# Designed miniproteins, single chains, continued (5): the designs that were tried, part 57

Each design is a single chain, and the fold is of that chain. pLDDT is the mean over its residues in the fold that is shown.

## One batch from the design tools (miniprotein)

Design m18076
Fold by ESMFold2-Fast:
Structure m18076 (fold): chain A 95 residues (1-95)
Amino acid sequence: MSPAERLLEEALRRLARLAKELIDAGASPEEIVERLREELRRLLREVEARLEALGVAPREQAIVLASLSIQAAGLEFDILYNPEGARRTLDEIIA
């Protein structure tokens, strides 16, 4: 697995762990999505800085950041509209 793929996977696991923690704490779907959006903004900056430090090409950086955003949006959708499916997806990402 490339360093870029590892950074993407770790960022997704961080989002999934946060979502699961909030679900288990009884937070509303809307509260979970708001917290995930805040964490995603931090992760996008962190991942971009790490990709730049590793010398990853700008095109590959853009693909990784876009993939993180798309997967986060899918998770937000599932939390709001398919909470049972969301829990399964979170468990798969964390594993």
Scores: mean pLDDT 86

Design m18077
Fold by ESMFold2-Fast:
Structure m18077 (fold): chain A 93 residues (1-93)
Amino acid sequence: HHMTEEERKRLEENVRRTLEGFIEASKDPEKLAELAKRFGITPEQLKEIAELVKRLLDEGKSMKEIGQELKRYAEEKGLSENVKKFAELVEKV
């Protein structure tokens, strides 16, 4: 609503970078555990999120579609508010 085009582009870049970070963290148990702790979820839950994100990115889904799928997944699995808020941020891009 109130975002400039420049702010939206920065948000999109930050969101894409965070999603790529989930995928990279999933390859390293130590990074996976640290990132999961930051989101208030288990390493296993973050690995599932990383796998979902990778699949959606490989399928060429938009940030809006990725955000919608992440929100649905977080609600179905009863994940923390931090994950739900992040999914809403991805949808907003």
Scores: mean pLDDT 82

Design m18078
Fold by ESMFold2-Fast:
Structure m18078 (fold): chain A 91 residues (1-91)
Amino acid sequence: SELGEKLEKLLEELAPKLSREEIEEILKPLVEAKEAYEKGDEEEALKAVKEAFKKLKELILKKAPEEKREEYIKLVEEAEKKALEELKEAL
């Protein structure tokens, strides 16, 4: 939950710097991951989660303040690892 709260804060700080299209680039893979998970498609769920975190890291490198970039990337990498571990255990 603490990791989730830190991610929400990161997204709230980043969102004003993003276009709607850039936000959708993150949200679309997350929706696809949820749908794949609900269908029991392990490979598609893992792929979609990885794509969402890849897109988020790309946006952080482009849009986040330089002083926060390292912190945000580390947070996203920890969140990706945890999400992938939890997803593999649930499937």
Scores: mean pLDDT 79

Design m18079
Fold by ESMFold2-Fast:
Structure m18079 (fold): chain A 66 residues (1-66)
Amino acid sequence: APDAALARESAEAGAASGSRAAAATGMHEKFVLGQSEEARRYARLAAGAKTAEEAARYAILAGDAA
C-alpha cells in the first residue's frame, strides 16, 4: 500500500538519525553488562546502521549471539 511505503520512508529517515543514537545507547548499556564478543560486534553494526530495517536485523543478531 502507498501508505506503507510512505510510512517506511518516514521511519527510515527518522531512524537513520534516531536509530543510530538509540542503538549506540543500547550498545553501551549491553557492553557494560558484559555482552559476548559477537553480540558486541552486532550491536556496533546496529549503532552504525543507516536504516531502521538494518538496525533491527543487527539487533536481532546481537540478541542471538548473546
Scores: mean pLDDT 60

Design m18080
Fold by ESMFold2-Fast:
Parts: C-alpha cells; structure tokens; sequence
Structure m18080 (fold): chain A 73 residues (1-73)
C-alpha cells in the first residue's frame, strides 16, 4: 500500500517532467507513459526499467530516473 503510493507519486513526477520538457510529446512517449502507469499498478519493476531505458534514449533522463525509483519500491 505505502510502496504503491510512493511508486504512483514517482510516476506522477515522471509525467510532469515530460510535460515540462515537451508539452506535446510524441505518440511513442505517450504510449511509454501509459505502459509505465500500468506497470506501477501491477508492481512490475522489470517493465518500469524497460520503459525508463527507452525514455532515456528518447531524451527524457529525468522521467527515466523517476521511473527507476518507482521500480525500486
């Protein structure tokens, strides 16, 4: 419960980080954020790490770091 709330908070900060850097992100970035949301709800740390790595490659390192923090919870 508490770990889930913290992971959801890290995810929310990741979404805000993307929006600050790009108010109109690509379809790929939007799909990655949707996958991250599903992974947080499922407690799937491996999928969160995969999404984080792809976001880093696409130029969103802050969002990637926040999702990695969510994966460790």
Amino acid sequence: SRARILAEAEFAMAVLSVSVEDPNPSAEVRELLAEAERAVRAGDGERLREVAERLRELGYPRAADLLLRAAEL
Scores: mean pLDDT 87

Design m18081
Fold by ESMFold2-Fast:
Structure m18081 (fold): chain A 91 residues (1-91)
Amino acid sequence: NRSLQDYVQNTISYLDQARQYLQQGDVQGARLYLTNAAVYVGKIRTLDPSRGRDIGRLIGQARNYLDTDRQQGVQYTSQAITLARDYYNNL
């Protein structure tokens, strides 16, 4: 499904940007890109509810830690990227 591939690719791209902003200490930039990634994960959930839920859970955890533990935010964002890439490679 081309739409699903596009949604997963956009999710990965936004998560990569979010991780870069977190590593630079730009929490507001990271929040914006995590929010953009969550929009595409919502689209993934429409086509693949299970995979979208799993990726969305990790993005939710990353967002929860942005204000309290930036290192945990980076770790959850990296886990979401890994899961999304593994999913993309098996589409």
Scores: mean pLDDT 89

Design m18083
Fold by ESMFold2-Fast:
Structure m18083 (fold): chain A 70 residues (1-70)
Amino acid sequence: MEGLLAYAEKAVSRNKEQIRKAAEAGDKKQVEATIKNFYHFLDSLGKHLPQEEIDRFKKEFEEFAKEALK
């Protein structure tokens, strides 16, 4: 369980960096595609992690993406 949670946290950080790079390049479509793919990834983890944690990761990631696009 701990290993999977740590893996999810690293995936959040990695995808935040990808969003930042795409936003810096002005590629809003790439930002949206990255968000969509990451949500699918988190949903796949929902079988093993509490839904509350999945929802928290989604909200945190969504807020980061909104800030990066401004």
Scores: mean pLDDT 78

Design m18084
Fold by ESMFold2-Fast:
Structure m18084 (fold): chain A 78 residues (1-78)
Amino acid sequence: HMEVKEKETISEEELKAIQDRVFDDILRTAKELGLEEAIKKVEELRKNASLSVTQFIADTLLAVGYLIEEILKKKKEE
């Protein structure tokens, strides 16, 4: 049996909208701080985003990590 998707609870569209909002916020922050490498890495995460809440959380944490690492790199250049 293959009925493991409820769609009525959370649709692919809803999850994608949340993913898009979160990644857009991260990208906006990265752009404001000039984090060019983080922007590229976050866009790749966005392209590979699965329709899984657990994976989305993991991807979001990775994206934040990319921003933090490049922020620290930029601070050393001050």
Scores: mean pLDDT 73

Design m18086
Fold by ESMFold2-Fast:
Structure m18086 (fold): chain A 83 residues (1-83)
Amino acid sequence: SPQQQALQYIDQAMRHIDQGDLTSASRYLSQAYLYAQQLSGSTRQRILSQIYRVSSRLFRSMGRYDSSDRFDQLSQQYDQLSQ
């Protein structure tokens, strides 16, 4: 399912951030986002929240703290919308 594909790509992105492979992490997040666009309702909002949280972590690893804070805020907003 698109939900399972999005979650798998989120997991791959997290793994690659932990390994310092930020380029691969970015590509996996892009794939997760494409699958998230095939979802609707609270499920889409919850998956987007997770994508933005991981994006925040990615930008922090790049030393882009302002971008990291912005994505963290987006993650919190989308988590709230999923309620």
Scores: mean pLDDT 89

Design m18087
Fold by ESMFold2-Fast:
Structure m18087 (fold): chain A 90 residues (1-90)
Amino acid sequence: SLEEFIERLRELADRVLAQYADKLTPEEIAKIRALVDEVIEEAQKNNYSLDEVLELLLRRFQEHYPEFSDAAREALGALIGEVLRLREEA
């Protein structure tokens, strides 16, 4: 379900950010978290499909990708990979 996917997306984001915490600035952590939260909020308000959630997440990360350090880009790549795996299991 959308709710189960969103809960797991939050858990994955928190886990990935924790894994990269020592390599990321507090501002980068806050920004990545904010982007994930914005995607979740829009998905819940508009009752998105899982594919629409994934598309929005990828677009938001792509829009902000140039603003991130190499470490933050690596963390985003790891998060995207885990979210893609989660979608395949759904």
Scores: mean pLDDT 84

Design m18088
Fold by ESMFold2-Fast:
Structure m18088 (fold): chain A 82 residues (1-82)
Amino acid sequence: NPLVEKITDAALALRKALDAGDVEGAEKAAEEFVKTLKELGNPTAIEGAIEGLKSAYEKYKKAGDEEGAAILEKTIEKLEAI
């Protein structure tokens, strides 16, 4: 399924951008991640993505990456709105 590969690629791009402090790249990857999950329309995949991002949020917050944590929080809110 091309959408599943695209979701995986977007998640990897998001992590890479966050780890590099690339705010613009992280926002772009997060938008693509949300858009592709919404297009896939699979509730289990959306729920799994939300749980994964919540785990990542706590990790970045604990590491003192307030900007990365804020991007993840906004991304979670967008997924919960689906």
Scores: mean pLDDT 85

Design m18089
Fold by ESMFold2-Fast:
Structure m18089 (fold): chain A 84 residues (1-84)
Amino acid sequence: DKVLENLAERAEELAKEAKEKGEKFEEAAEKLEEAARNLREGKLEEAAEKLEEAARIAEEAGDKELALRADILAGLVRMVAALS
């Protein structure tokens, strides 16, 4: 599904941005990469959980914008799951 591929690409973009911010965000980047993989596998619930975990880690690391963007993406994944 092109929708799931697009959501996965958005998660990968967030992961790249997190990596560019330095080692403090490496764990958040890892969770975002896991979310992208789960999206490509059609595992929407697992993907949303990984995005929510990435948002929490980003918030704790002090990047509220990255956290909000990850939470918005998680909400979109949950919406797609509910409509599928």
Scores: mean pLDDT 87

Design m18090
Fold by ESMFold2-Fast:
Structure m18090 (fold): chain A 61 residues (1-61)
Amino acid sequence: MKIITSAEDLKEYAREALAAGDWETLDNIRKAAETLVKYGTPEQKKLAEEILRELDAARAA
């Protein structure tokens, strides 16, 4: 199992989960991205916000 410790890794994992239609994994990714928004570096926060935006758009479709 890949250890997700950065926003870049989380974005890649989200892409894989979206391709697989794995909504349980996507929910866990959302929670991890929210944690990065609160506690991450400015760069990690920007990437985490981008991930959350993409997840919201995918769920609306």
Scores: mean pLDDT 73

Design m18091
Fold by ESMFold2-Fast:
Structure m18091 (fold): chain A 85 residues (1-85)
Amino acid sequence: MERLREEGERLLRKADELARRAGELARQGRYEEAARLAEEAARLAEEAARLYREAGDEESARAAEEAARRARALAEKLREEARKA
């Protein structure tokens, strides 16, 4: 259980870092690159949610699922901006 929770936390931290970097790239007008990082962040957060669920940590799993939804929404917005710019 501890190993699964630690891996979930590691993946969620990595997802947060990628989402932050995606925001920085978006501020520079680099929307395609930002969208790819946001998509990767969503994938990592979703994987973290699965690991938390396997560990029986429902609260952390829900938080990771929320992070994944936000990252996916960001990626969709950034891809839309890239196509219109």
Scores: mean pLDDT 86

Design m18092
Fold by ESMFold2-Fast:
Structure m18092 (fold): chain A 64 residues (1-64)
Amino acid sequence: FEEIFDELSRKLAEAAQQGREAVLSVLDEFAEKYGLTELADALKRAIEARDNPPPGTTIPTIKL
């Protein structure tokens, strides 16, 4: 377990530096390999929500 968590943790840290998409990809792949699909899905949604806020807050098209 410790080795698996260590590897996952390190890959997630590196993926976080690359962006949301990389983090989600790593979680998805490890979930499938280790059978952590439920846990990875929950973490994926939490990370995505934190990194990607609700719609309507990205485009500053409000300019007179």
Scores: mean pLDDT 64

Design m18093
Fold by ESMFold2-Fast:
Structure m18093 (fold): chain A 47 residues (1-47)
Amino acid sequence: LQLARDLLRHAERNLQLLKSNGASSTEISMLQRLADSLREEARRLEA
C-alpha cells in the first residue's frame, strides 16, 4: 500500500520538526511509535 510509505515519510519529517522545535518527550515518543508501525507495515508490503 503506497499510502503507508507516504504516511511514514510524512511522520518522519514531522518527527524531525518536533525534535528541532523542542516538543515534549511524550509527543516525540507517540509519533515515533506511529512511524515505527508504518515502517513495519511498509516493509511487510515490500517483501
Scores: mean pLDDT 74

Design m18094
Fold by ESMFold2-Fast:
Structure m18094 (fold): chain A 81 residues (1-81)
Amino acid sequence: MEEDKKKYEEAKEKAHKAVGELQRLLKTKELTPELLEKLKELSEKIDKALELEDEGKYKEAAELYEEVAKKAKELKEELEK
């Protein structure tokens, strides 16, 4: 199942990039309660992805990292307005 591991590595890299871009914007933005709740959800998904990674469940970890990347990009777009 090397294909699952490759997808996991690609998804993880995309998630890290998206989260990094979001973190740069957060330095210039006020942290509202709504934003903090969304950031908490994002953090919880990252923690779950790491747990799945530790269990060798690369397919499930990849799916969560893809969700993390998507949510981080959505939050970035919301904050740029």
Scores: mean pLDDT 81

Design m18095
Fold by ESMFold2-Fast:
Structure m18095 (fold): chain A 55 residues (1-55)
Amino acid sequence: MSAEELTARGLELLAQRRYAEAAEAFRRALDLDPNHEQADMGLALALSLLREEAA
């Protein structure tokens, strides 16, 4: 998978409210491309939403 494909998967998982899995997908995208802005923003968002569900 490319960083772009992993980022797209993360966004789909966010839409499904699967925040932990979305965060993992974005982290994997960043492992392939550390400067991928969409993956970095997506990871921050997924972790924020995961924190809200835990509260």
Scores: mean pLDDT 82

Design m18096
Fold by ESMFold2-Fast:
Structure m18096 (fold): chain A 70 residues (1-70)
Amino acid sequence: SPEITIVSSKDTADALKSYGLSDEEAKKVADEALSGPDGSTATTTAADGSRIAVTKIDDTTAAVVRVPAP
């Protein structure tokens, strides 16, 4: 089942790292989602095969969705 976490935008990279992304991967994905307009999304795959999506909600808030591998 999907895991959905609402985070402060500044904490997005740390949330991604908790799902097994490296510092550089987490920073890249967070920057990609958060540098766009509200509703921008970036997706990646963690080492365990889980799909991770980051969506910018507003200037201070993001949603991180983790979907386990099938």
Scores: mean pLDDT 82

Design m18097
Fold by ESMFold2-Fast:
Structure m18097 (fold): chain A 105 residues (1-105)
Amino acid sequence: MSEQLKRELEETAESAKKYIEEKMKRIEEIRKELEKLDKKAGEEVAKALESVKASQEKMEKETKKALESGTSKEAILGGASSGIAMIQASSAVLYAESLLKKVEK
């Protein structure tokens, strides 16, 4: 793997991590509010947060594996894991906000 591709993988993973951490913070805020209003909805949001954490961990493992192996195949998997983790984080936020809006009504 080229030095440039390694750098791009590291920068992509770091950007994804910051993006996911901001989304996780928002999901946690919604979870706390939902626990006060609807315990079951709060539990559903907590499960969504756990799924986002699992996706972030998978992203970090795949990125590390790509950087250590130096192969183009592992680089593709690392990049894909970052994209998937970001999409899952965004989806989880939208789901959590939808539940909060429904309970507050």
Scores: mean pLDDT 83

Design m18098
Fold by ESMFold2-Fast:
Structure m18098 (fold): chain A 104 residues (1-104)
Amino acid sequence: SVRESRLRTIEEIDPELAERIKKAIEEKDLEKLEEILKELEEKVKEEIEKLKKETDEKVKELEAKGDLESVRKEVSRYVAEVLRLIGAVIDAELLLREVKKEIE
């Protein structure tokens, strides 16, 4: 189902947080879901900042060595990971909207 696919995306980022979302959905607790979504957004922001710093440092080392192919791979990895993290936040937001329609 669409809901299972969205939960799987979140679970790949944070399995414990995904379980908390599942429980909040079962309990139809919109306030708890909104709190968990905000926590996920904060964790994703911190992870993106960490990935950027790690990628910038590695790219600098590879550029100094003239390894342009590895630079491209590192930047591509960074972009893919950022999109994956943002996708999990979008899926969590869509789950909240779906639960709101079921309760309201």
Scores: mean pLDDT 86

Design m18099
Fold by ESMFold2-Fast:
Structure m18099 (fold): chain A 66 residues (1-66)
Amino acid sequence: MSEEERQRLIAEAKRLADEAGLTPEERDIVLSDLELYLRVHPEMSLEEALAFIRETIEEIKKRREA
């Protein structure tokens, strides 16, 4: 993954978190998890990274909807 693609993923993660109605704290969790995931899996595809972002957001939302 290129640095440009990584920057786009971070921007997309912020957008998706905001659209999902996450708090700033929950958004920071998504971003932290994404950063860690990208460091561990530097050759990950954009599709895999986007799936990870969406799954993380869904997990946070499910925990919120008790």
Scores: mean pLDDT 79

Design m18100
Fold by ESMFold2-Fast:
Parts: structure tokens; sequence; C-alpha cells
Structure m18100 (fold): chain A 96 residues (1-96)
């Protein structure tokens, strides 16, 4: 499924932005968090177009939680909390 491949690419993009956020200054981490949130939105929309949308949305939620935990461990605790809350809301909104 081409849409599942596109989902995996969006998921990878999200992880890359969150990894950069963890390694960055607080100001740069906020920018990378916004880019990661855009990737979350894209991935969620792609998941909704697949036959296994529930499984892919759960995979996305779990990936966001794991990467947010890494950002918090790197010292960006407040940015990580805000990103996780916004990501959960975006995924819920896309899922209806």
Amino acid sequence: DEKEKNFELALKEMKEYMEKAAESSEEEAKIYAELALSAVRGAARLAMQTSNKEELLEKLRKAVEEEAKKMAEAGHTEIAKELLEKAEKVIDEVAE
C-alpha cells in the first residue's frame, strides 16, 4: 500500500525532527517540535486513508510518546509535554 509507505516516511520525518529538538537549544527545539507536529498531522491523515488505520494511529501515538520522553530526558520537559498534548489532540481530531 503506497499510503502505508507514505505513513512510514512521515513517521520517520517526525522522529528525525524530535531527535533534532532533543539535541538543540530551547529556541531551536520549539521550532523542531512544530515541524514534528506537522509530520504527526500528515502521518495521521495518511493512516486514515489505509485499511489498517487503527493500528497505524496507535503506532504513531506510541512513537510520539517515546520521542517526547527522549526530549524530556534531554532537558526540554515543557516543550515535550506541550508537543505530546498537541499531537494527541491532532491525532484524535483526524481520527474523528
Scores: mean pLDDT 87

Design m18101
Fold by ESMFold2-Fast:
Structure m18101 (fold): chain A 68 residues (1-68)
Amino acid sequence: MREEAERLLEEAERIVRERIPLSSAEAMDLFLRLGEAIAAARAAGDEELVRRLQEVAQRLFTMLSGRE
């Protein structure tokens, strides 16, 4: 779980950093995986991992929402 969540964090951070365009399907899949990882981390009591996952999800959402 944690190793997969860390890899997911790196993938999402890279997408945000490089502003990689995602299709709606790709974005939905990534947000679903992030949501599942957050839920699992909450159930495990890993508050640090929850915070990190939520932060990257917010940055990704902001980027994809085109808040310019």
Scores: mean pLDDT 78

Design m18102
Fold by ESMFold2-Fast:
Structure m18102 (fold): chain A 102 residues (1-102)
Amino acid sequence: DPEQKQQRLQNIEDLFNTLAESFRRGAEAYEKRGDLKLAELFRKASELLENAKTEEDIKKAYETLLEAYKLLGSSQEVLDALKKLQEDLLKLLKERKEILED
């Protein structure tokens, strides 16, 4: 059903854009505090997620966020959640490609 496929593609795009916007807002918050390194990392992650086309884009976003969360002194549970987010995003990217290849 082309309508169901279009809705699913939009839902995936909306999720990536929502995550990108969340990290962009994080970057702005860190920039206001003078934490320029964290601002740079969250902005880079936002850009990688907003324009994600390849598995490499997702992996680079993960590595960038991992650096940011380690600088924040995040718990192992938070770092594990970030790794799970990477796995979920890779599955969504694959699903998007499968829909587009029909």
Scores: mean pLDDT 88

Design m18103
Fold by ESMFold2-Fast:
Formats: C-alpha cells, sequence, structure tokens
Structure m18103 (fold): chain A 102 residues (1-102)
C-alpha cells in the first residue's frame, strides 16, 4: 500500500509533477520520493547533453538521497533534495528546480 504510493510518486516526479502536489496527494514521505524522481530525470537530461560535470554532481546527490532513504532518514534526504534543487538551478535546469521546490 504505502510502498506502491512511494513508487508512483517517484515516477510522477520523474515525469515532471511538482513535489508539493505529490506531497499533498500522498504525504510528506511521497514528496521526498518525488524529489528523487525529479533528480533522476535531471541526471538523465545531463547525460543526454554530455554534461559530464552535471552528471557527476547529480549522481552524488542522487546517491546521497538513496542512502538517506535506506536509513529512513527523511530529514537528511530532504536536505540533499534541497541541495539538488540549488544545483539544478545553477546548471540552468530551472523547470526541474521549481518542480523540486513546489
Amino acid sequence: AEKDKLIEAQGLGASGVPVGELEKRFGKKAGIYAGLGILMRGLQVAAERGDEDAVRELSRIVNEVIEALKNKDYEKAKEYIDRGAELLERMGFTELAEALRG
């Protein structure tokens, strides 16, 4: 039940649905999984563009979010997602950064 909602939220985040909308629908934990989905989409776009620096930095953030989630440390996962939003904005992925904040 809850696991299915978290998987759905991650997929919807990767599809561009804002974190705030998914948090309203499925709760705060689902918002974190949505944020992971958005970061993974950013990583895919960076890789497609051949931006090796962006791929390296986004891969670090994604791995940190995944490790925090494995430890059920949702506050730490949220901190990494917030850092990911700043990184996406700095790299010009403004729409993805706004989806993470929103």
Scores: mean pLDDT 82

Design m18104
Fold by ESMFold2-Fast:
Structure m18104 (fold): chain A 66 residues (1-66)
Amino acid sequence: MDAQTWYDLGLHLESRGDLEGAILAYTMALALDPSFAEARAALDRLLAQNPALAEKIRQTRERRAA
């Protein structure tokens, strides 16, 4: 799976309102290609729009709640 596939998945998750999933998908895209400007811009934009996303991810990890 390449960075483009992860980026596309991130866009799909955003459109469904799954912002935590979108962040993870964009992060995976950047892990595979750190120079992927589109994924980096999308991640920055998403965090600027919703600064509480990190807290939601923490809760999901600790309690196994979706």
Scores: mean pLDDT 73

Design m18105
Fold by ESMFold2-Fast:
Structure m18105 (fold): chain A 70 residues (1-70)
Amino acid sequence: VEEAIELLKKAAADALEKGNYQAAMFYHNAVKAAREGNYEEAIKYAEQALSLDPDNEYVKKALELLRKAQ
């Protein structure tokens, strides 16, 4: 779970550097949900972010880990 959270933080930082503020906001919401143990909600936010940021490898790895944590 901590590994997924760190990957989501890296995805958010990468999105911010590229000017993708909407994706960064969804990554932030995914981090918050994951920290609360709400993995279903974290996955939904991460998937929304991925739709806006489809080449982000950090979120792809984070989604794999979050799905295993269910």
Scores: mean pLDDT 83

Design m18106
Fold by ESMFold2-Fast:
Structure m18106 (fold): chain A 55 residues (1-55)
Amino acid sequence: MSLEEKKKEAAELYEIVKPYRNSKNPPEEVLEAERRLLELVARDEEVTKFVLSLQ
């Protein structure tokens, strides 16, 4: 998967997770999105920087 594809996936996952950042019990869909986002961030420093720029 290219860096641009990783950034696009990370942005889409962040949009799913963002409304639930302060929730103790987010829906399963959000938990799966968060897990995938963390996996992408852990593998690539540029994806980490990009996600941080999304706030």
Scores: mean pLDDT 78

Design m18107
Fold by ESMFold2-Fast:
Structure m18107 (fold): chain A 64 residues (1-64)
Amino acid sequence: KEEILEEMKKLVEERLKDDPELAKKVIELIEQGRGDAAASLLLNNGYEELARELGKLWKKYLES
């Protein structure tokens, strides 16, 4: 569902405003249908809370 994808991309852009390179890579993974990989990339870069929030939205997207 496109609205959930836009919400995920907006969340990433807002939370990673100080790390635009990481934000772009995470968004690229989301757009490729790799939401799990996007969440893992965030976790590996120390954004544990953001990774959990993104994972919840990705689950909603898959269940929609």
Scores: mean pLDDT 82

Design m18108
Fold by ESMFold2-Fast:
Structure m18108 (fold): chain A 101 residues (1-101)
Amino acid sequence: SRADELNRQGNRYFSQGKYDEARRLYDEAIRLDPNYSRAWNNLGMVYYKQGKYEEALEYYKKAIELDPNSSRAWINLGFAYDGLGKHTKAMEYYEKGAKLA
C-alpha cells in the first residue's frame, strides 16, 4: 500500500539520522492508515531520538494497543521509561518484549 511505501521511505531517512524527514513520512503513513501499528512505533522512535520521551511513550502505547504482540514496541516502551529515569518500569517492559520475541 501507499502507507507501507511511506513507512519504508521513513525507515530509510531514520537510518540516516534524518529524523524530521522520517517523522513527516511516518505522519503521512498514519494519516493514510491510522491502524498501522509499525508506523506508530516508528514515529515514537523519532520522538525518542529527539529526547521527547513522554511523547515517545504515547506513540509506543498506541502501537501496542493496535498490536499487543509487537516485541519491538514493548522494548521501545522500555527504552522510553529508561530515558525518563524509570528503570524498574523499563525492565518490566523489556521482559514483556523479550517474551514475545
Scores: mean pLDDT 91

Design m18109
Fold by ESMFold2-Fast:
Structure m18109 (fold): chain A 71 residues (1-71)
Amino acid sequence: SLEEELARARARLAAATSPEERATALMGVGLVLERMGRPAEAAAYYRQAAAVLPDSGIGKFAAAQADRLEA
């Protein structure tokens, strides 16, 4: 279920020990929230992911996803 996917994504975020793991985990939570029809919450997580590694591919992608949901 999406609820179980969200729980797994949150567990990954809690276990993240590096900036790369944290950015990926934040992106993962955002993706599940978007699939659950919770775009405002998804955008907030995408913005957090972008802030962790702003110059990275994942950070730039996360920023673009947040902008898309907030348009």
Scores: mean pLDDT 87

Design m18110
Fold by ESMFold2-Fast:
Structure m18110 (fold): chain A 74 residues (1-74)
Amino acid sequence: SRLEESRRRAAELALAIEESGAIPLTEEARAMAREGAELRKAGLTDPELAGRTLRISRATPDRTEHVASVTIKP
């Protein structure tokens, strides 16, 4: 389902952020990163995400600020 695909993708992105150490994660995001690690261990990760760069930004009232860039491991 599209919802399950979205959840797997979110888990993989959370794992990439955790492995990078670029920003601290919330408890919810850490739980998603653990799910992402299980997906990688099972060989169920999305190959289209491998090697892509995730840009992490924060929204402010007048702009979006770049915080970090993270490369998603294969």
Scores: mean pLDDT 77

Design m18111
Fold by ESMFold2-Fast:
Structure m18111 (fold): chain A 65 residues (1-65)
Amino acid sequence: AAAKAAAGGAAAHALGTGEAHDYGHQAWVFGRQGNAAKAAEYGEKAAEAGTGLAHEAGDSAWRYG
């Protein structure tokens, strides 16, 4: 759902800082575009750079984008 994708993206933006934030935001952007492959790729980069809540927010943005 578009509203849930937007909420997930906003949460990723708020929770992340530095590289984890940037990768989470990119995953959300690609999720919004329907580019699941790129959303997954940047979700993995966010996972590499961050842990915990940033992972969950990025995953939600990818799933609902």
Scores: mean pLDDT 62

